# Designs tried in a protein design run: designed miniproteins, single chains, continued (5). Part 68

Each design is a single chain, and the fold is of that chain. pLDDT is the mean over its residues in the fold that is shown.

## One batch from the design tools (miniprotein)

Design m18513
Fold by ESMFold2-Fast:
Structure m18513 (fold): chain A 98 residues (1-98)
Amino acid sequence: AAIALLAALLALLAGLFAVKAAKTKEGLAKGIAAALLGIGGIFLAERGRALEGARDAAAGAEAALEAAKFSEGVLRVLAAVLAAAALVLAAAAIALAA
């Protein structure tokens, strides 16, 4: 449960950094989607649905990585690193729940 919550929080942060770094409307939309998926993952993990929360966190992290491709500067690197960390933690949470 805690790992899924941490993965969702990192996905939310990655999405927020991707939004701030966005240079295009597509990057902004993908960053917003990543942040929303992170929030959904936090909500599900808090409600004891850790596997579903981890899946939302993984989807949010993937969206943040996509958004980072349309961004520049330090915030892009931070968004990508946070998204990669969120993916690893989400995968670990899913594996531990299986």
Scores: mean pLDDT 73

Design m18514
Fold by ESMFold2-Fast:
Structure m18514 (fold): chain A 65 residues (1-65)
Amino acid sequence: MEEVEKAREYVKKAEEALKAGDKEKAIEYLNLAERYVVRALSLGDTEEATEVGRRAREVAKKLGL
């Protein structure tokens, strides 16, 4: 639960940094979000982690990754 919650928090921060034009911070927060998504998946939070992972991929696409 905490891992999914952290992943969602960092995805939101990455989106906010991207909107502010801070690509460096957006990438930093995206990397943190991806780490928590992987941890959440390993702990069995598959449904919620998959949703957050999809959001993280959208941020990565907007960053040209």
Scores: mean pLDDT 80

Design m18515
Fold by ESMFold2-Fast:
Structure m18515 (fold): chain A 69 residues (1-69)
Amino acid sequence: MAEKLEEVAEELRPRIEEMLKKGKGIQEIVDDLEPEIERLAAEHDLPVESARTAASYMAAKLQLEMQKA
C-alpha cells in the first residue's frame, strides 16, 4: 500500500512541479489536479482521500525544496 501511494505521488510530481513554477499554491494545485488524483487512485485501487493527501504532502515537500534551492 505505501508503495502505491508513493507511485501516485511520483506520477503527480512533474505536474505539481510545473504548477509550483507557475506560482500556484498547494491548495490550488490539489484542486486543479483533482481529476488526475481520482484517476490515479482508481488505477492503483486506493481511496481518493489517501491519494489526495499524498499529493498534498508531495506539493508541500516540493515547495519547501524550491524555497531552499
Scores: mean pLDDT 79

Design m18516
Fold by ESMFold2-Fast:
Structure m18516 (fold): chain A 64 residues (1-64)
Amino acid sequence: MEEEIAELERQLALYDDGIATLQRALANPDMTPEQKAFLQGQLDAIRSARDELTARLEELKAKL
């Protein structure tokens, strides 16, 4: 369980980095509407995956 918690925390950190990178990219005023829509979709997908991992991590910690 502790190994699983550590692995999920590492994956959440990677998703957080991805979210921050996409947010910075979306702040670029030179971005086309098509590029912005694509990156918005990527951001939404990563946020959804992060929320699922966060819920799983909370469940594992609650079982201690």
Scores: mean pLDDT 81

Design m18517
Fold by ESMFold2-Fast:
Structure m18517 (fold): chain A 62 residues (1-62)
Amino acid sequence: SALVEEALLALDLAAAGETDVAAFREHADSLLAELEAAGAPEAEIAAVRARAEARLAALEAA
């Protein structure tokens, strides 16, 4: 869906511009909450969550 595509792009942009792990985590949590509130399908929410977790792991490893 467009909402999920926007969330994935927002996470990619946030990760590219954000080096603060805590700030990125808060942004990711906010996006996931918006998807749940909007009634996005569970599989799509899981995909966004997986992307956020992968980005967080990469930022923490850097």
Scores: mean pLDDT 75

Design m18518
Fold by ESMFold2-Fast:
Structure m18518 (fold): chain A 60 residues (1-60)
Amino acid sequence: MFTLTVKTPSEEKAKEIAKELKEEYPDVEVSVKGNEITITTDRSVEFAIGLALRAIGESL
């Protein structure tokens, strides 16, 4: 199990990105607290890092 936290510019952006990730990867646990997204997955660490980088990219 791997957990990564990504900070976004706003709570609304965090919710938008979290919704997109949940729709694309329903097996991944995604939670939002303020402007932070927490991603938890039982897949590889490389997969978790990839999702975090995607969330950062969507924040730009």
Scores: mean pLDDT 79

Design m18519
Fold by ESMFold2-Fast:
Structure m18519 (fold): chain A 72 residues (1-72)
Amino acid sequence: SAALAAAEAFLAEAVERGELSEEQRAAILPQVRTALEQSDPERRREAAELVAASFGLPAALAAELVRIIESA
């Protein structure tokens, strides 16, 4: 999906910038895929927010990841 591709690219770029480790990216991607399985945008947003909080993502990374997943 376009949203999954966008999330994968965003997380890869965050690793390149040193804002995430590759280990964190690898752990986050399955959770992103699960969040994108939600058909309800509100449920996707809630799932994305939980993922961001669970991995302790910086506010700016959390906001963009949530935006990508919610807009799917």
Scores: mean pLDDT 85

Design m18520
Fold by ESMFold2-Fast:
Structure m18520 (fold): chain A 55 residues (1-55)
Amino acid sequence: RLLTREDVEGLTPEQVRALIAAEYARAKAAGWSPEQLAELVRTAGEIIWWLEEQR
C-alpha cells in the first residue's frame, strides 16, 4: 500500500526519506506498474512537503 501521513507522523524528514526509499525498492521488486510507482513517489513528495510545513 501507499504510505500515509499517519505512517510518518512523528518521524524526521530524513527517517521518512529512508522509509520511502525502502517502500519504493519493495514495490519495484514486487513488479508494481510504472503508474503505481509514480503515484508512490508523488504521495511521498506530498508527505515530505507536509512535514516540512509543520516544522
Scores: mean pLDDT 72

Design m18521
Fold by ESMFold2-Fast:
Structure m18521 (fold): chain A 87 residues (1-87)
Amino acid sequence: KKKELIEKAIELLNQGSRALDNGDLETAAKLFEEAAKLMREAGSIGTAGVAYDAAKLARESEKPTRELANKVTAAHLLAVGDLLELE
C-alpha cells in the first residue's frame, strides 16, 4: 500500500510537470495537491509538504516560475528517495 501510494504520487508529479510545460498552472496545481495527499497517506509528511508548496505556487503564479520548477524537482526527488527506501 505505501509503495503504491508513493508510485502513484510520482506519476501525478510527472503529469503536473507536463501540465506546467504546457502552461496549464490550474491542472498542475490540482495534480500536485493530489500527489501531496497520497504522500501524506504514505506517511511521507515532508515530501507531501513540498508537493503542497508546489501546488500553492502554481495557483498563485500567472506563469511557470523557477521557484515553482525548483519545488516540483525537490518534491519529485524526495518522492523517489522515499520509494527507494521501501525497495
Scores: mean pLDDT 84

Design m18522
Fold by ESMFold2-Fast:
Structure m18522 (fold): chain A 74 residues (1-74)
Amino acid sequence: SLSKEQFEAEVLLALGSMYLALGDIAAERGDVETAKEMYEKALELYQEALKLDPSNTDAKRGIEEAKKKLEELK
């Protein structure tokens, strides 16, 4: 069973993935400002998930992916 912290981390991961997907949709539509906002929200959520569960590999990968997406918008 998941600890409370691990469950909360999983919820934040799910939200982060949702914002990452919204950022991709915005980027494909040429809405760079919305894409940036969505990727920044995803990054924040993944970072919070990693604080709650420091061993969470999905959170670490999400952080790297969100950072890469933000760099690609520059």
Scores: mean pLDDT 88

Design m18523
Fold by ESMFold2-Fast:
Structure m18523 (fold): chain A 79 residues (1-79)
Amino acid sequence: MSAAEREAAAAGMLRAAEELAREALELVREAPDDPEAQRRAVNLLTAMGILAAGADFLGAAEAAERIRRLYEEAREAIS
């Protein structure tokens, strides 16, 4: 992969993680007492962890760190 291809892939992973965090927070906000909504939100957070690992693998340390930060913020809000 070229450097430009790695940057594009990492940017895509960060955008995907931002959407997953938004959806997870929305699920819990709309249905805070619904165990199914919480389970779905946790699954979205798990997908963010996979994206962070992917960004790290591509050498996109800044993108990986931003995804991990989004994960921590969303996890704390859901807990």
Scores: mean pLDDT 84

Design m18524
Fold by ESMFold2-Fast:
Structure m18524 (fold): chain A 62 residues (1-62)
Amino acid sequence: YSKELLEKIKEAIKKETGLELTDEQIEEAVKYIESLSEEEKKLLKEEHPVAKAILDVLEEEK
């Protein structure tokens, strides 16, 4: 993943949850989320603010 994308995700997570994650933690979370079906991503986005922040950034970078 690009450094710019990781920084955007990191800031989005911090804004939504107040958590500061490492680049490695973000990369692992993104890999996990990208491995999910669209239905699973939608459910995870509703239940987990970290997943919501990641998915929102990924959707904007298309």
Scores: mean pLDDT 78

Design m18525
Fold by ESMFold2-Fast:
Structure m18525 (fold): chain A 65 residues (1-65)
Amino acid sequence: MEEREERERKNKESREFAEEQVQKALESKSKEEQLELLEEAAKFAREMGDESLAAILEAIKEELE
C-alpha cells in the first residue's frame, strides 16, 4: 500500500463524512442531535488519522455547547 495515497484517501473520506454530518447538524432542531453528529464526525476523522479535522470539529461542538 502507498502510505501517501492512503493518507490522502483517508483525509478525503473523513472530510466528506464530516461535511455530511455538519450539514445534518445544521438541519437538526435539537442541540443534542447536533452535538452527536459532530462528535461522530470528529471520531471518524480521528480514526482516519485526520487530527486537524478532528480538532476543528471538536471546536465547533464546543461552540454549540
Scores: mean pLDDT 73

Design m18526
Fold by ESMFold2-Fast:
Structure m18526 (fold): chain A 91 residues (1-91)
Amino acid sequence: TRQGDLRTSRLAYRRSQQLNNDLQNSGTQSISLLSDNSDLVNQVQNLITQGNNNLNLSQRYSDQGDSLSASQQTNLVQQNRDQIQSILNSL
């Protein structure tokens, strides 16, 4: 139903917000720790930018009740967060 789609899409957007918050925090930490490695800093900055773009798309799809597209954007934010965590763990 439309109400179910709106609920699911809003839950996906809220998940995207939490994941992007984690992504931004981890990204900022990575940039601070990797200040002497310009290539890795640029990679992390690109991942932060992609996360923000995916969050904006998740919000747009959520407002439209497109639960599938909103959930897809949530998965992309999670992948970007996981990539930053991988960079942090590699130190």
Scores: mean pLDDT 83

Design m18527
Fold by ESMFold2-Fast:
Structure m18527 (fold): chain A 82 residues (1-82)
Amino acid sequence: VDAALDAATAKLRAMAAAAGEDPALAERAGERARAALDAGVPAEEVAARAAARAEADIAARGRLSDEARVEALAAGLVAAVA
C-alpha cells in the first residue's frame, strides 16, 4: 500500500507541475492519505469527511480552501490504494 501511495502521490505531483499548480498540495494530500491508512480509517469515511469540509467551505466562502482541496485529494488517494 505504501508503494502504491508513493506512486500515486508522485503522479499527482507531476500532473500538478505540468498544469502549473503547486505540487506542495499533492505532497500534503499524500501525507494525509498515509496517516488515514496507517490509522485504519475506511476510504468511505475519509471521503465523507472531505465532502463535508468541501460543502462547509462552499457555504461559507463560495469556494474550496486549500485544506478542503488537500482533504479531497487525500480521499482520492486512499480510495485508489485501499
Scores: mean pLDDT 76

Design m18528
Fold by ESMFold2-Fast:
Structure m18528 (fold): chain A 72 residues (1-72)
Amino acid sequence: SLAEALARADELTADLPEAARDAVKLGVLAAHSGASPEAALRYMRRYARERGLSEEDIERAVAVARELIEEL
């Protein structure tokens, strides 16, 4: 469910900055709302960069979002 995916985003990104958690949740919400996985991940990456995440943190957030989107 969407609620379970959002809860898992919080758990899987607990060691990352808050912006990474927000980025993952936005990616999941975009996919749930009908965006393709590729479009959702592009939107999420742009948001994360705008919030100043490192490329390492962005890659970790992308991996989490990809897993959660596949579970939707």
Scores: mean pLDDT 85

Design m18529
Fold by ESMFold2-Fast:
Structure m18529 (fold): chain A 59 residues (1-59)
Amino acid sequence: SEEEIIAAGREALAAGPERAAAALEAKAAELGLSPEELIRRLEELGYDALADALRELLA
């Protein structure tokens, strides 16, 4: 759901840079998505700042 996607993104960001990738991957897998797809869904939902922050952490 949209709430689960937003929660997953926020939780990954809160985990910090070293844990963000692992947290995002695990949450995306639970939702049947890739990490990149989860970030894209956040952008589609208007959470552009959160999506950008996650991309910075994963770069």
Scores: mean pLDDT 79

Design m18530
Fold by ESMFold2-Fast:
Structure m18530 (fold): chain A 60 residues (1-60)
Amino acid sequence: MEGIERIRLFLLEHRGESFSVAEIAKATGLSQATVSRILKDFEKKGAVKRNKDGKYSLVL
């Protein structure tokens, strides 16, 4: 299963909440490196926002 789809669905189910790379990795079963890479791509596209604390949330 493609990691991008797993992360996208997780964030959509939990919109309004913020999650660390480690929290998303645990929830999706992906490595932290894979999650970080995918979230960086989502951030570049404006789909997610990263806090200074390293937590990601879905953009409205």
Scores: mean pLDDT 79

Design m18531
Fold by ESMFold2-Fast:
Structure m18531 (fold): chain A 69 residues (1-69)
Amino acid sequence: HMEERRKRIEEVNKRLDEALQQGPEALRKVLDELAKNGDIDERISVLAMRGDTAGLKKAIEEAIKKLEE
């Protein structure tokens, strides 16, 4: 499970970075997928809307780790 969690975090961060560069539509799609596959708080969406990439990635990583624990 550790390997799966690490790979998932890496993939999520990569998808978010790509989505942020593509624009709001791509970003919303990624956030929607995260909401379906796990618990994504309104807080994460707000961070994404502000364009705080570092904060967003950190919040996503913490959320995934918490779900795996």
Scores: mean pLDDT 63

Design m18532
Fold by ESMFold2-Fast:
Structure m18532 (fold): chain A 60 residues (1-60)
Amino acid sequence: MTREQAIALAMKNTGLSREAILEAVRLYEAGDEEGLRRLAEKHGLSVEQLKGVAELVLSS
């Protein structure tokens, strides 16, 4: 799976924009737990879901 395919899959599974997916990845790599929580609350998702999204993209 390419990184672009992983981003597209994450968008399909969460309904998030590409920009929101990339923000989740950035926050995850930075270890910004508060940023991940705020982003999750903004989009009606859990922190666990955002971490899963970031891990999917980073493992590609």
Scores: mean pLDDT 84

Design m18533
Fold by ESMFold2-Fast:
Structure m18533 (fold): chain A 64 residues (1-64)
Amino acid sequence: SEEEEKLLKKAEELKKEGEKLLEEGRKILEEGSGEGVLRGIALVLRGVGAILEAEIIKKKVEEG
């Protein structure tokens, strides 16, 4: 349905955004100094959260 397509598209966008945040956080952690380390950790956690939310949405659409 159109509503399922919309949810799947939203999940795809969340996953891509989460992967981008995770990559940015990883780069900061690899090059980080002092305060940068905490920001890197925060970005990684936010990225993981977004990816998991996308997975939950996708599973709910696939399972009804």
Scores: mean pLDDT 83

Design m18534
Fold by ESMFold2-Fast:
Structure m18534 (fold): chain A 69 residues (1-69)
Amino acid sequence: DEEARRRAREVAEQALKSGLEALKNGDYKTAAEWFEGAARFYRLAGDEVMASQAEKLAEEARKLYEKKK
C-alpha cells in the first residue's frame, strides 16, 4: 500500500501543476478538473492538507469559469 500511496501523491502533484498552468492560461474549466483530480489523489495518498488546498483551488476555478460564461 506504500507504493500505491506514493504513486497517488505523484499523480496528485502532476495534476496540481497542470491545474495551475491551466488557471494561468485562463482555462478555468480544465483547471477545476485538474484540481479536483489532485484533491482525490492527495486523499488517496493520505495528505488531507493538500487535498483541502486542491479542493479550494477547484472551487475558485469553478467560480471563475461560471463568471466567464
Scores: mean pLDDT 85

Design m18535
Fold by ESMFold2-Fast:
Structure m18535 (fold): chain A 62 residues (1-62)
Amino acid sequence: SLEEKIKRFNELDKKYIELVKKGAPQEEIDKVFDEMVELSAEILKEAVDNAIKRQKELERLR
């Protein structure tokens, strides 16, 4: 669900900050960042799809 993806993104964001603060290897930092980028694209797509679906349902209820 969209909510689960947002929670996952927030968890990755916290992990990213922790890795940067600890001076973790760049490869680990980049991996988490890449996962965040992919997940953000999925969140955006799902949010847009939900908005379109909601608009169509509102038109049918009239």
Scores: mean pLDDT 82

Design m18536
Fold by ESMFold2-Fast:
Structure m18536 (fold): chain A 78 residues (1-78)
Amino acid sequence: SPGDEVVERIRRLLEEARRRVAATTDPAEILAIGRETEAEVNRLLDEAIAAGVLSEEQLREIMEELRELGRLIAERLA
């Protein structure tokens, strides 16, 4: 479904962000990765919500995965 395609694309973006964060020790790069990823994920979510293609469960799961990336970034910067 279109919703499943959006979820898969977002999950690929989040996984790439986790790999990029794990590969660097530069705080500025870590913050940039987080900001760029959040902006792109939010853009895709806004488009998908406007199109009515996401279920409440899909939205909840993506929001949880985005929060997990935020926690990882905070841990790496501590």
Scores: mean pLDDT 87

Design m18537
Fold by ESMFold2-Fast:
Structure m18537 (fold): chain A 57 residues (1-57)
Amino acid sequence: MLYEATTEENLAALQVLTRSRSRRFGPAELKLASLDPSLSPEEAIAIALKNGIIRPV
């Protein structure tokens, strides 16, 4: 499943953290963007969704 940033500020942050120009992000990219190696991709997605950083496409 792919996700998109809720704001242009969140998009810019995700693009920096993933080193990507993508506007859509998968589980692996969202885990990388979390900067927490202990999180699973699913946990990273859940946190980002709860904090309003991303939404499902």
Scores: mean pLDDT 85

Design m18538
Fold by ESMFold2-Fast:
Formats: sequence, structure tokens, C-alpha cells
Structure m18538 (fold): chain A 56 residues (1-56)
Amino acid sequence: ELERVQLEIELLRAQVATLEEQAAKETDPEKKAFFLAEAARLRAEIARLEAEAAAL
């Protein structure tokens, strides 16, 4: 179970990195804000999963 949670966290971290990279390269402020908002949401999910893993 712990290893599965860790794999999910790593996948989400990769998605956050991709979104933040897209935001950094994006010239449209609306699209940039959207990518950053999605990255923030995924970072919150990572924090939740890390708390869950720590409770195991």
C-alpha cells in the first residue's frame, strides 16, 4: 500500500512539473494562470497523499 501511494505521488509530481513548465513557457496570461491553478490543485493532492502515507 505505501509503495502504491508513493508511486501515485511521483506521478502527480511529474504532472505538476509538466504544468509548471508549460506555465513558464506560456505567453498568454489566462492560460498561464490556468496551468498554475492546475499545478496548485495537484500539489494539494500530493500533500494529502503524503499525509496519508505518513499515517500508515
Scores: mean pLDDT 83

Design m18539
Fold by ESMFold2-Fast:
Structure m18539 (fold): chain A 74 residues (1-74)
Amino acid sequence: MEDKYKKILELTKKARELVGNDPEKLNEAYTLAADILAAETFNDPEARKRVESAPPELKEAAKYILEAMKIIRD
């Protein structure tokens, strides 16, 4: 019933707004989303350390990006 693409767009928009629409910070959030996935899926200790050291706003943006990526990969 709901368009999954609409939800993906909403999640990516939230991530962009959290980083003030800064393309460099947005790229950092995408990289951090990959690190969260690596830490959770593959128990990567280096990825986990990078996630722990990241600023809170980038972690929040990365979580929205990761949720959008999970919808795309379903």
Scores: mean pLDDT 79

Design m18540
Fold by ESMFold2-Fast:
Structure m18540 (fold): chain A 67 residues (1-67)
Amino acid sequence: MTLEELVAFAKSLPGVGETRARLLAQAFGSKERILDFIVNAPLATLVAVFGNEELALAARAKALEMR
């Protein structure tokens, strides 16, 4: 998977735009690691990343379905 494909994947997550998608792609380097982070991170960490609890929970639900 290229960096641009990984950015496109991250942008498919609720509340993730171009800048955040690039940061996630660069930090984790793979779709599997991004999904693992979203599934396993504390809710407070996800709220900080996604901006609110609704988007954090939506992202986690989507990540679990993609596992």
Scores: mean pLDDT 79

Design m18541
Fold by ESMFold2-Fast:
Structure m18541 (fold): chain A 65 residues (1-65)
Amino acid sequence: SLEEALKRIEDPSISKEEIIEIVEEVVTKKYGETAGLVARADLSKLSLEEAREAAIKTLREILAE
């Protein structure tokens, strides 16, 4: 679930790659493969902390829809 994905991202032990994989999967399911690949590319440019914040924002926006 999106709520479980959000909890995984908020785990301080999570790696940047795991955050990226979670967001890519969620975005791909909601908006399609191209959107997922764009999200991966965008998050890959960020630090771990910035990627976490961006990922949390993205998942919360999808949950609010």
Scores: mean pLDDT 84

Design m18542
Fold by ESMFold2-Fast:
Structure m18542 (fold): chain A 46 residues (1-46)
Amino acid sequence: DLVERQEALTPEEAAELYRRMQRLRDKLGKGYDPELVEELSRLARA
């Protein structure tokens, strides 16, 4: 569960991931791209 994983992160790590997620959400609004899907996978592992 993503929520449980985020809860385990430090505030600093969470803030950085949050910032990256905001960028990906902006790109998502422009349309789906294979690059966006790859970034989401990397974000989940970060």
Scores: mean pLDDT 64

Design m18543
Fold by ESMFold2-Fast:
Structure m18543 (fold): chain A 61 residues (1-61)
Amino acid sequence: MIEELAEEVVRLAEELAGPEAARETELSIKRLLESPGTDEEKEEVLRGSRRLLERVAERRR
């Protein structure tokens, strides 16, 4: 679901770049969800962001 996906992206942003980055990411996601477009398009953007952040997080471990 979009909400769970958004939460995962925010969590990864916090782990990688700290609480300010997590806050900025949360605001960006809120704007994305409120913008015109389909839920499928918004989910695709969030999945792409999550995949990228997961890859970066793996490299930092």
Scores: mean pLDDT 79

Design m18544
Fold by ESMFold2-Fast:
Structure m18544 (fold): chain A 93 residues (1-93)
Amino acid sequence: MEIEQLKERAEELIEEAREALREGDVERALRLLNEALELAEQLYRLGDKDTAKEIAKEVLELAMELLRVAPKEKIPEAIGLILRAIGLILDTE
């Protein structure tokens, strides 16, 4: 099923983002988290709100961790990602 494939891809991207954060690669982590959140938004549009919420929560947690280590130039991108994730979580209520 298409939904299962999107979920698996998003979970892979989240794990890769965790590794990028552990390594201090802020740019790679931002890219991976943005891709995971895009998949969560797609899952939401397809009607899988529960999975979209779970992915958005993980993106939020990792984006907040990223914000703590991000250089000033990347803070706006990290904040944008946080707000977008919060918006998706609230839409699932």
Scores: mean pLDDT 85

Design m18545
Fold by ESMFold2-Fast:
Structure m18545 (fold): chain A 58 residues (1-58)
Amino acid sequence: APLDDETVARAADVAIKAGASPEAIQHAVETLAGRPIPPASSVEEVRKWAEELRKRAA
């Protein structure tokens, strides 16, 4: 089952801190969220996406 948006956002933050590539972070987040995520060309775009998830979870 897909994880909640807060858990997915936390996973993205951990992956960014670990120095994962934008592709790896996007793939992991898509897998955990169970839904497609817009293509990210940079870690900054992934951070913006994670912030949007946090806003939706709040």
Scores: mean pLDDT 68

Design m18546
Fold by ESMFold2-Fast:
Structure m18546 (fold): chain A 107 residues (1-107)
Amino acid sequence: MLPKEVAEEKIKKYEELIKKDPNNAQAWVNLGNAYLSLGKYDEAIKAYEKAIELAPNSRIAADAYTNLGIAYYKKGDKEKAIEYFQKALEIDPNNRLAKLLLEEVKK
């Protein structure tokens, strides 16, 4: 199965879910993840920003900040990537993925 087909299906699913419940922060993270997997970094960023607005200082926000860092790193913005990985760790200090990614981007 091609990851692109799965990601496109997920985008449609989460867009429909968000249309019914625009305050579903987890659906916004999942939409962002689907865009991120397709290399649609600007769309991913917008979805993660909405998730953080809806559920600040939560596990959802920590996951969204980690993936915001990945999106900015892939766009070549190392400074923003570092900033967002640090924000994820402020909410969840034991987030192993955010710690590993922060060490990687600082090299």
Scores: mean pLDDT 87

Design m18547
Fold by ESMFold2-Fast:
Structure m18547 (fold): chain A 90 residues (1-90)
Amino acid sequence: DDFARLRAALADPEGLERQAKEVNELIKKASERVDKLIEENGVSPEQRQRIARLLVAGMLLATSYALQGRLDEAKKVIEETVKEAEELAK
């Protein structure tokens, strides 16, 4: 339960750090996948800038959800961010 996870994180700083590391690793892998698509598809400078802004926004939202103990929501945000970036990278 997300509420129980949040409560545990607030009572355990090490638990909070562990959750942040998990989401950060997923974000890093997502960014690497998007970078590869940008290179493979010859994305324009304008689209690269849009993708960069999308990734920053997605990472911020995912981190926010993770800090709230909402790991499922954080993962969904990462997945949706990657999907949208793939559409922009076409």
Scores: mean pLDDT 74

Design m18548
Fold by ESMFold2-Fast:
Structure m18548 (fold): chain A 96 residues (1-96)
Amino acid sequence: SALELAREAAELALEAAKRALKVADKEALPLAIAAAIRAAGALFNAELGKALEAAEDALAAAELALEAAELAGDEEGKELAEEAIRLAREALEKAR
């Protein structure tokens, strides 16, 4: 379940990051790119069965995606990123 939560968190963070990338100005763009890279890393670690590393990367991706969505004014992206943070935190608790 920790791996499943980390994977779901990473997928939601990636979705939020992709939304931010489409509307990002110069300030939001680097955060959206960083979020997408971290989310990809989380998914890679999840496929390798590395629950703790996947959860840590998913949380980092979700936090970056939230900042990008806030700068972009994307309310739906913010909701996706907030849910990703919640799931990533649950994954961390279960992986410990």
Scores: mean pLDDT 87

Design m18549
Fold by ESMFold2-Fast:
Structure m18549 (fold): chain A 67 residues (1-67)
Amino acid sequence: MVDKVLEETEKGLESLGIPATAEVYRTIARTLRQGAETNRELGHSEKGVETLRRLAERYEELARELE
């Protein structure tokens, strides 16, 4: 679930001492979008590609909320 991945990511960042800032979330979103395009080009499942895109959108929303 997207929400569980977000919660896990926040805990991971906190454990590493990385602040959960808008800049960090934008970086995560950009990485996820790149991963989605790479997986699409490699012919991987559309469901997986869609999940990565939705997750990227969620991080972009969080980054916007933190501005």
Scores: mean pLDDT 76

Design m18550
Fold by ESMFold2-Fast:
Structure m18550 (fold): chain A 55 residues (1-55)
Amino acid sequence: MLERAKAIVEEALKKGLSEEQALDVAATELVRAGLKPEEAREIAEKALREILERR
């Protein structure tokens, strides 16, 4: 799930979405994949943090 969330966040940022919008897109897709909203948000936040920490 983390790798999937990272791919979604990177794609959203590449399209010019804000960090908040990228989180919302990733969390929504993870919920659709079967995660609970709280788990989806945590994973999306971790993915965004890891992407930003590399830059």
Scores: mean pLDDT 81

Design m18551
Fold by ESMFold2-Fast:
Structure m18551 (fold): chain A 63 residues (1-63)
Amino acid sequence: GPLELARKAVEALRAGKREEAKKYVDELIKLLGSKVLAAVAVLKAGEELGDPDVGQEVADIVL
């Protein structure tokens, strides 16, 4: 689901895999039909994973 893709994007960026993070972001945007909803999902995933700063970095990739 959307939160699983958001978590995968945050985990990929945390691991330094920026291109994999972008692929998960693109899939998330396509699934939700909205960059704003995708940004909210990755911010929430970053919080849940204990890395809000990484979540924000992924949100900057989305927007």
Scores: mean pLDDT 85

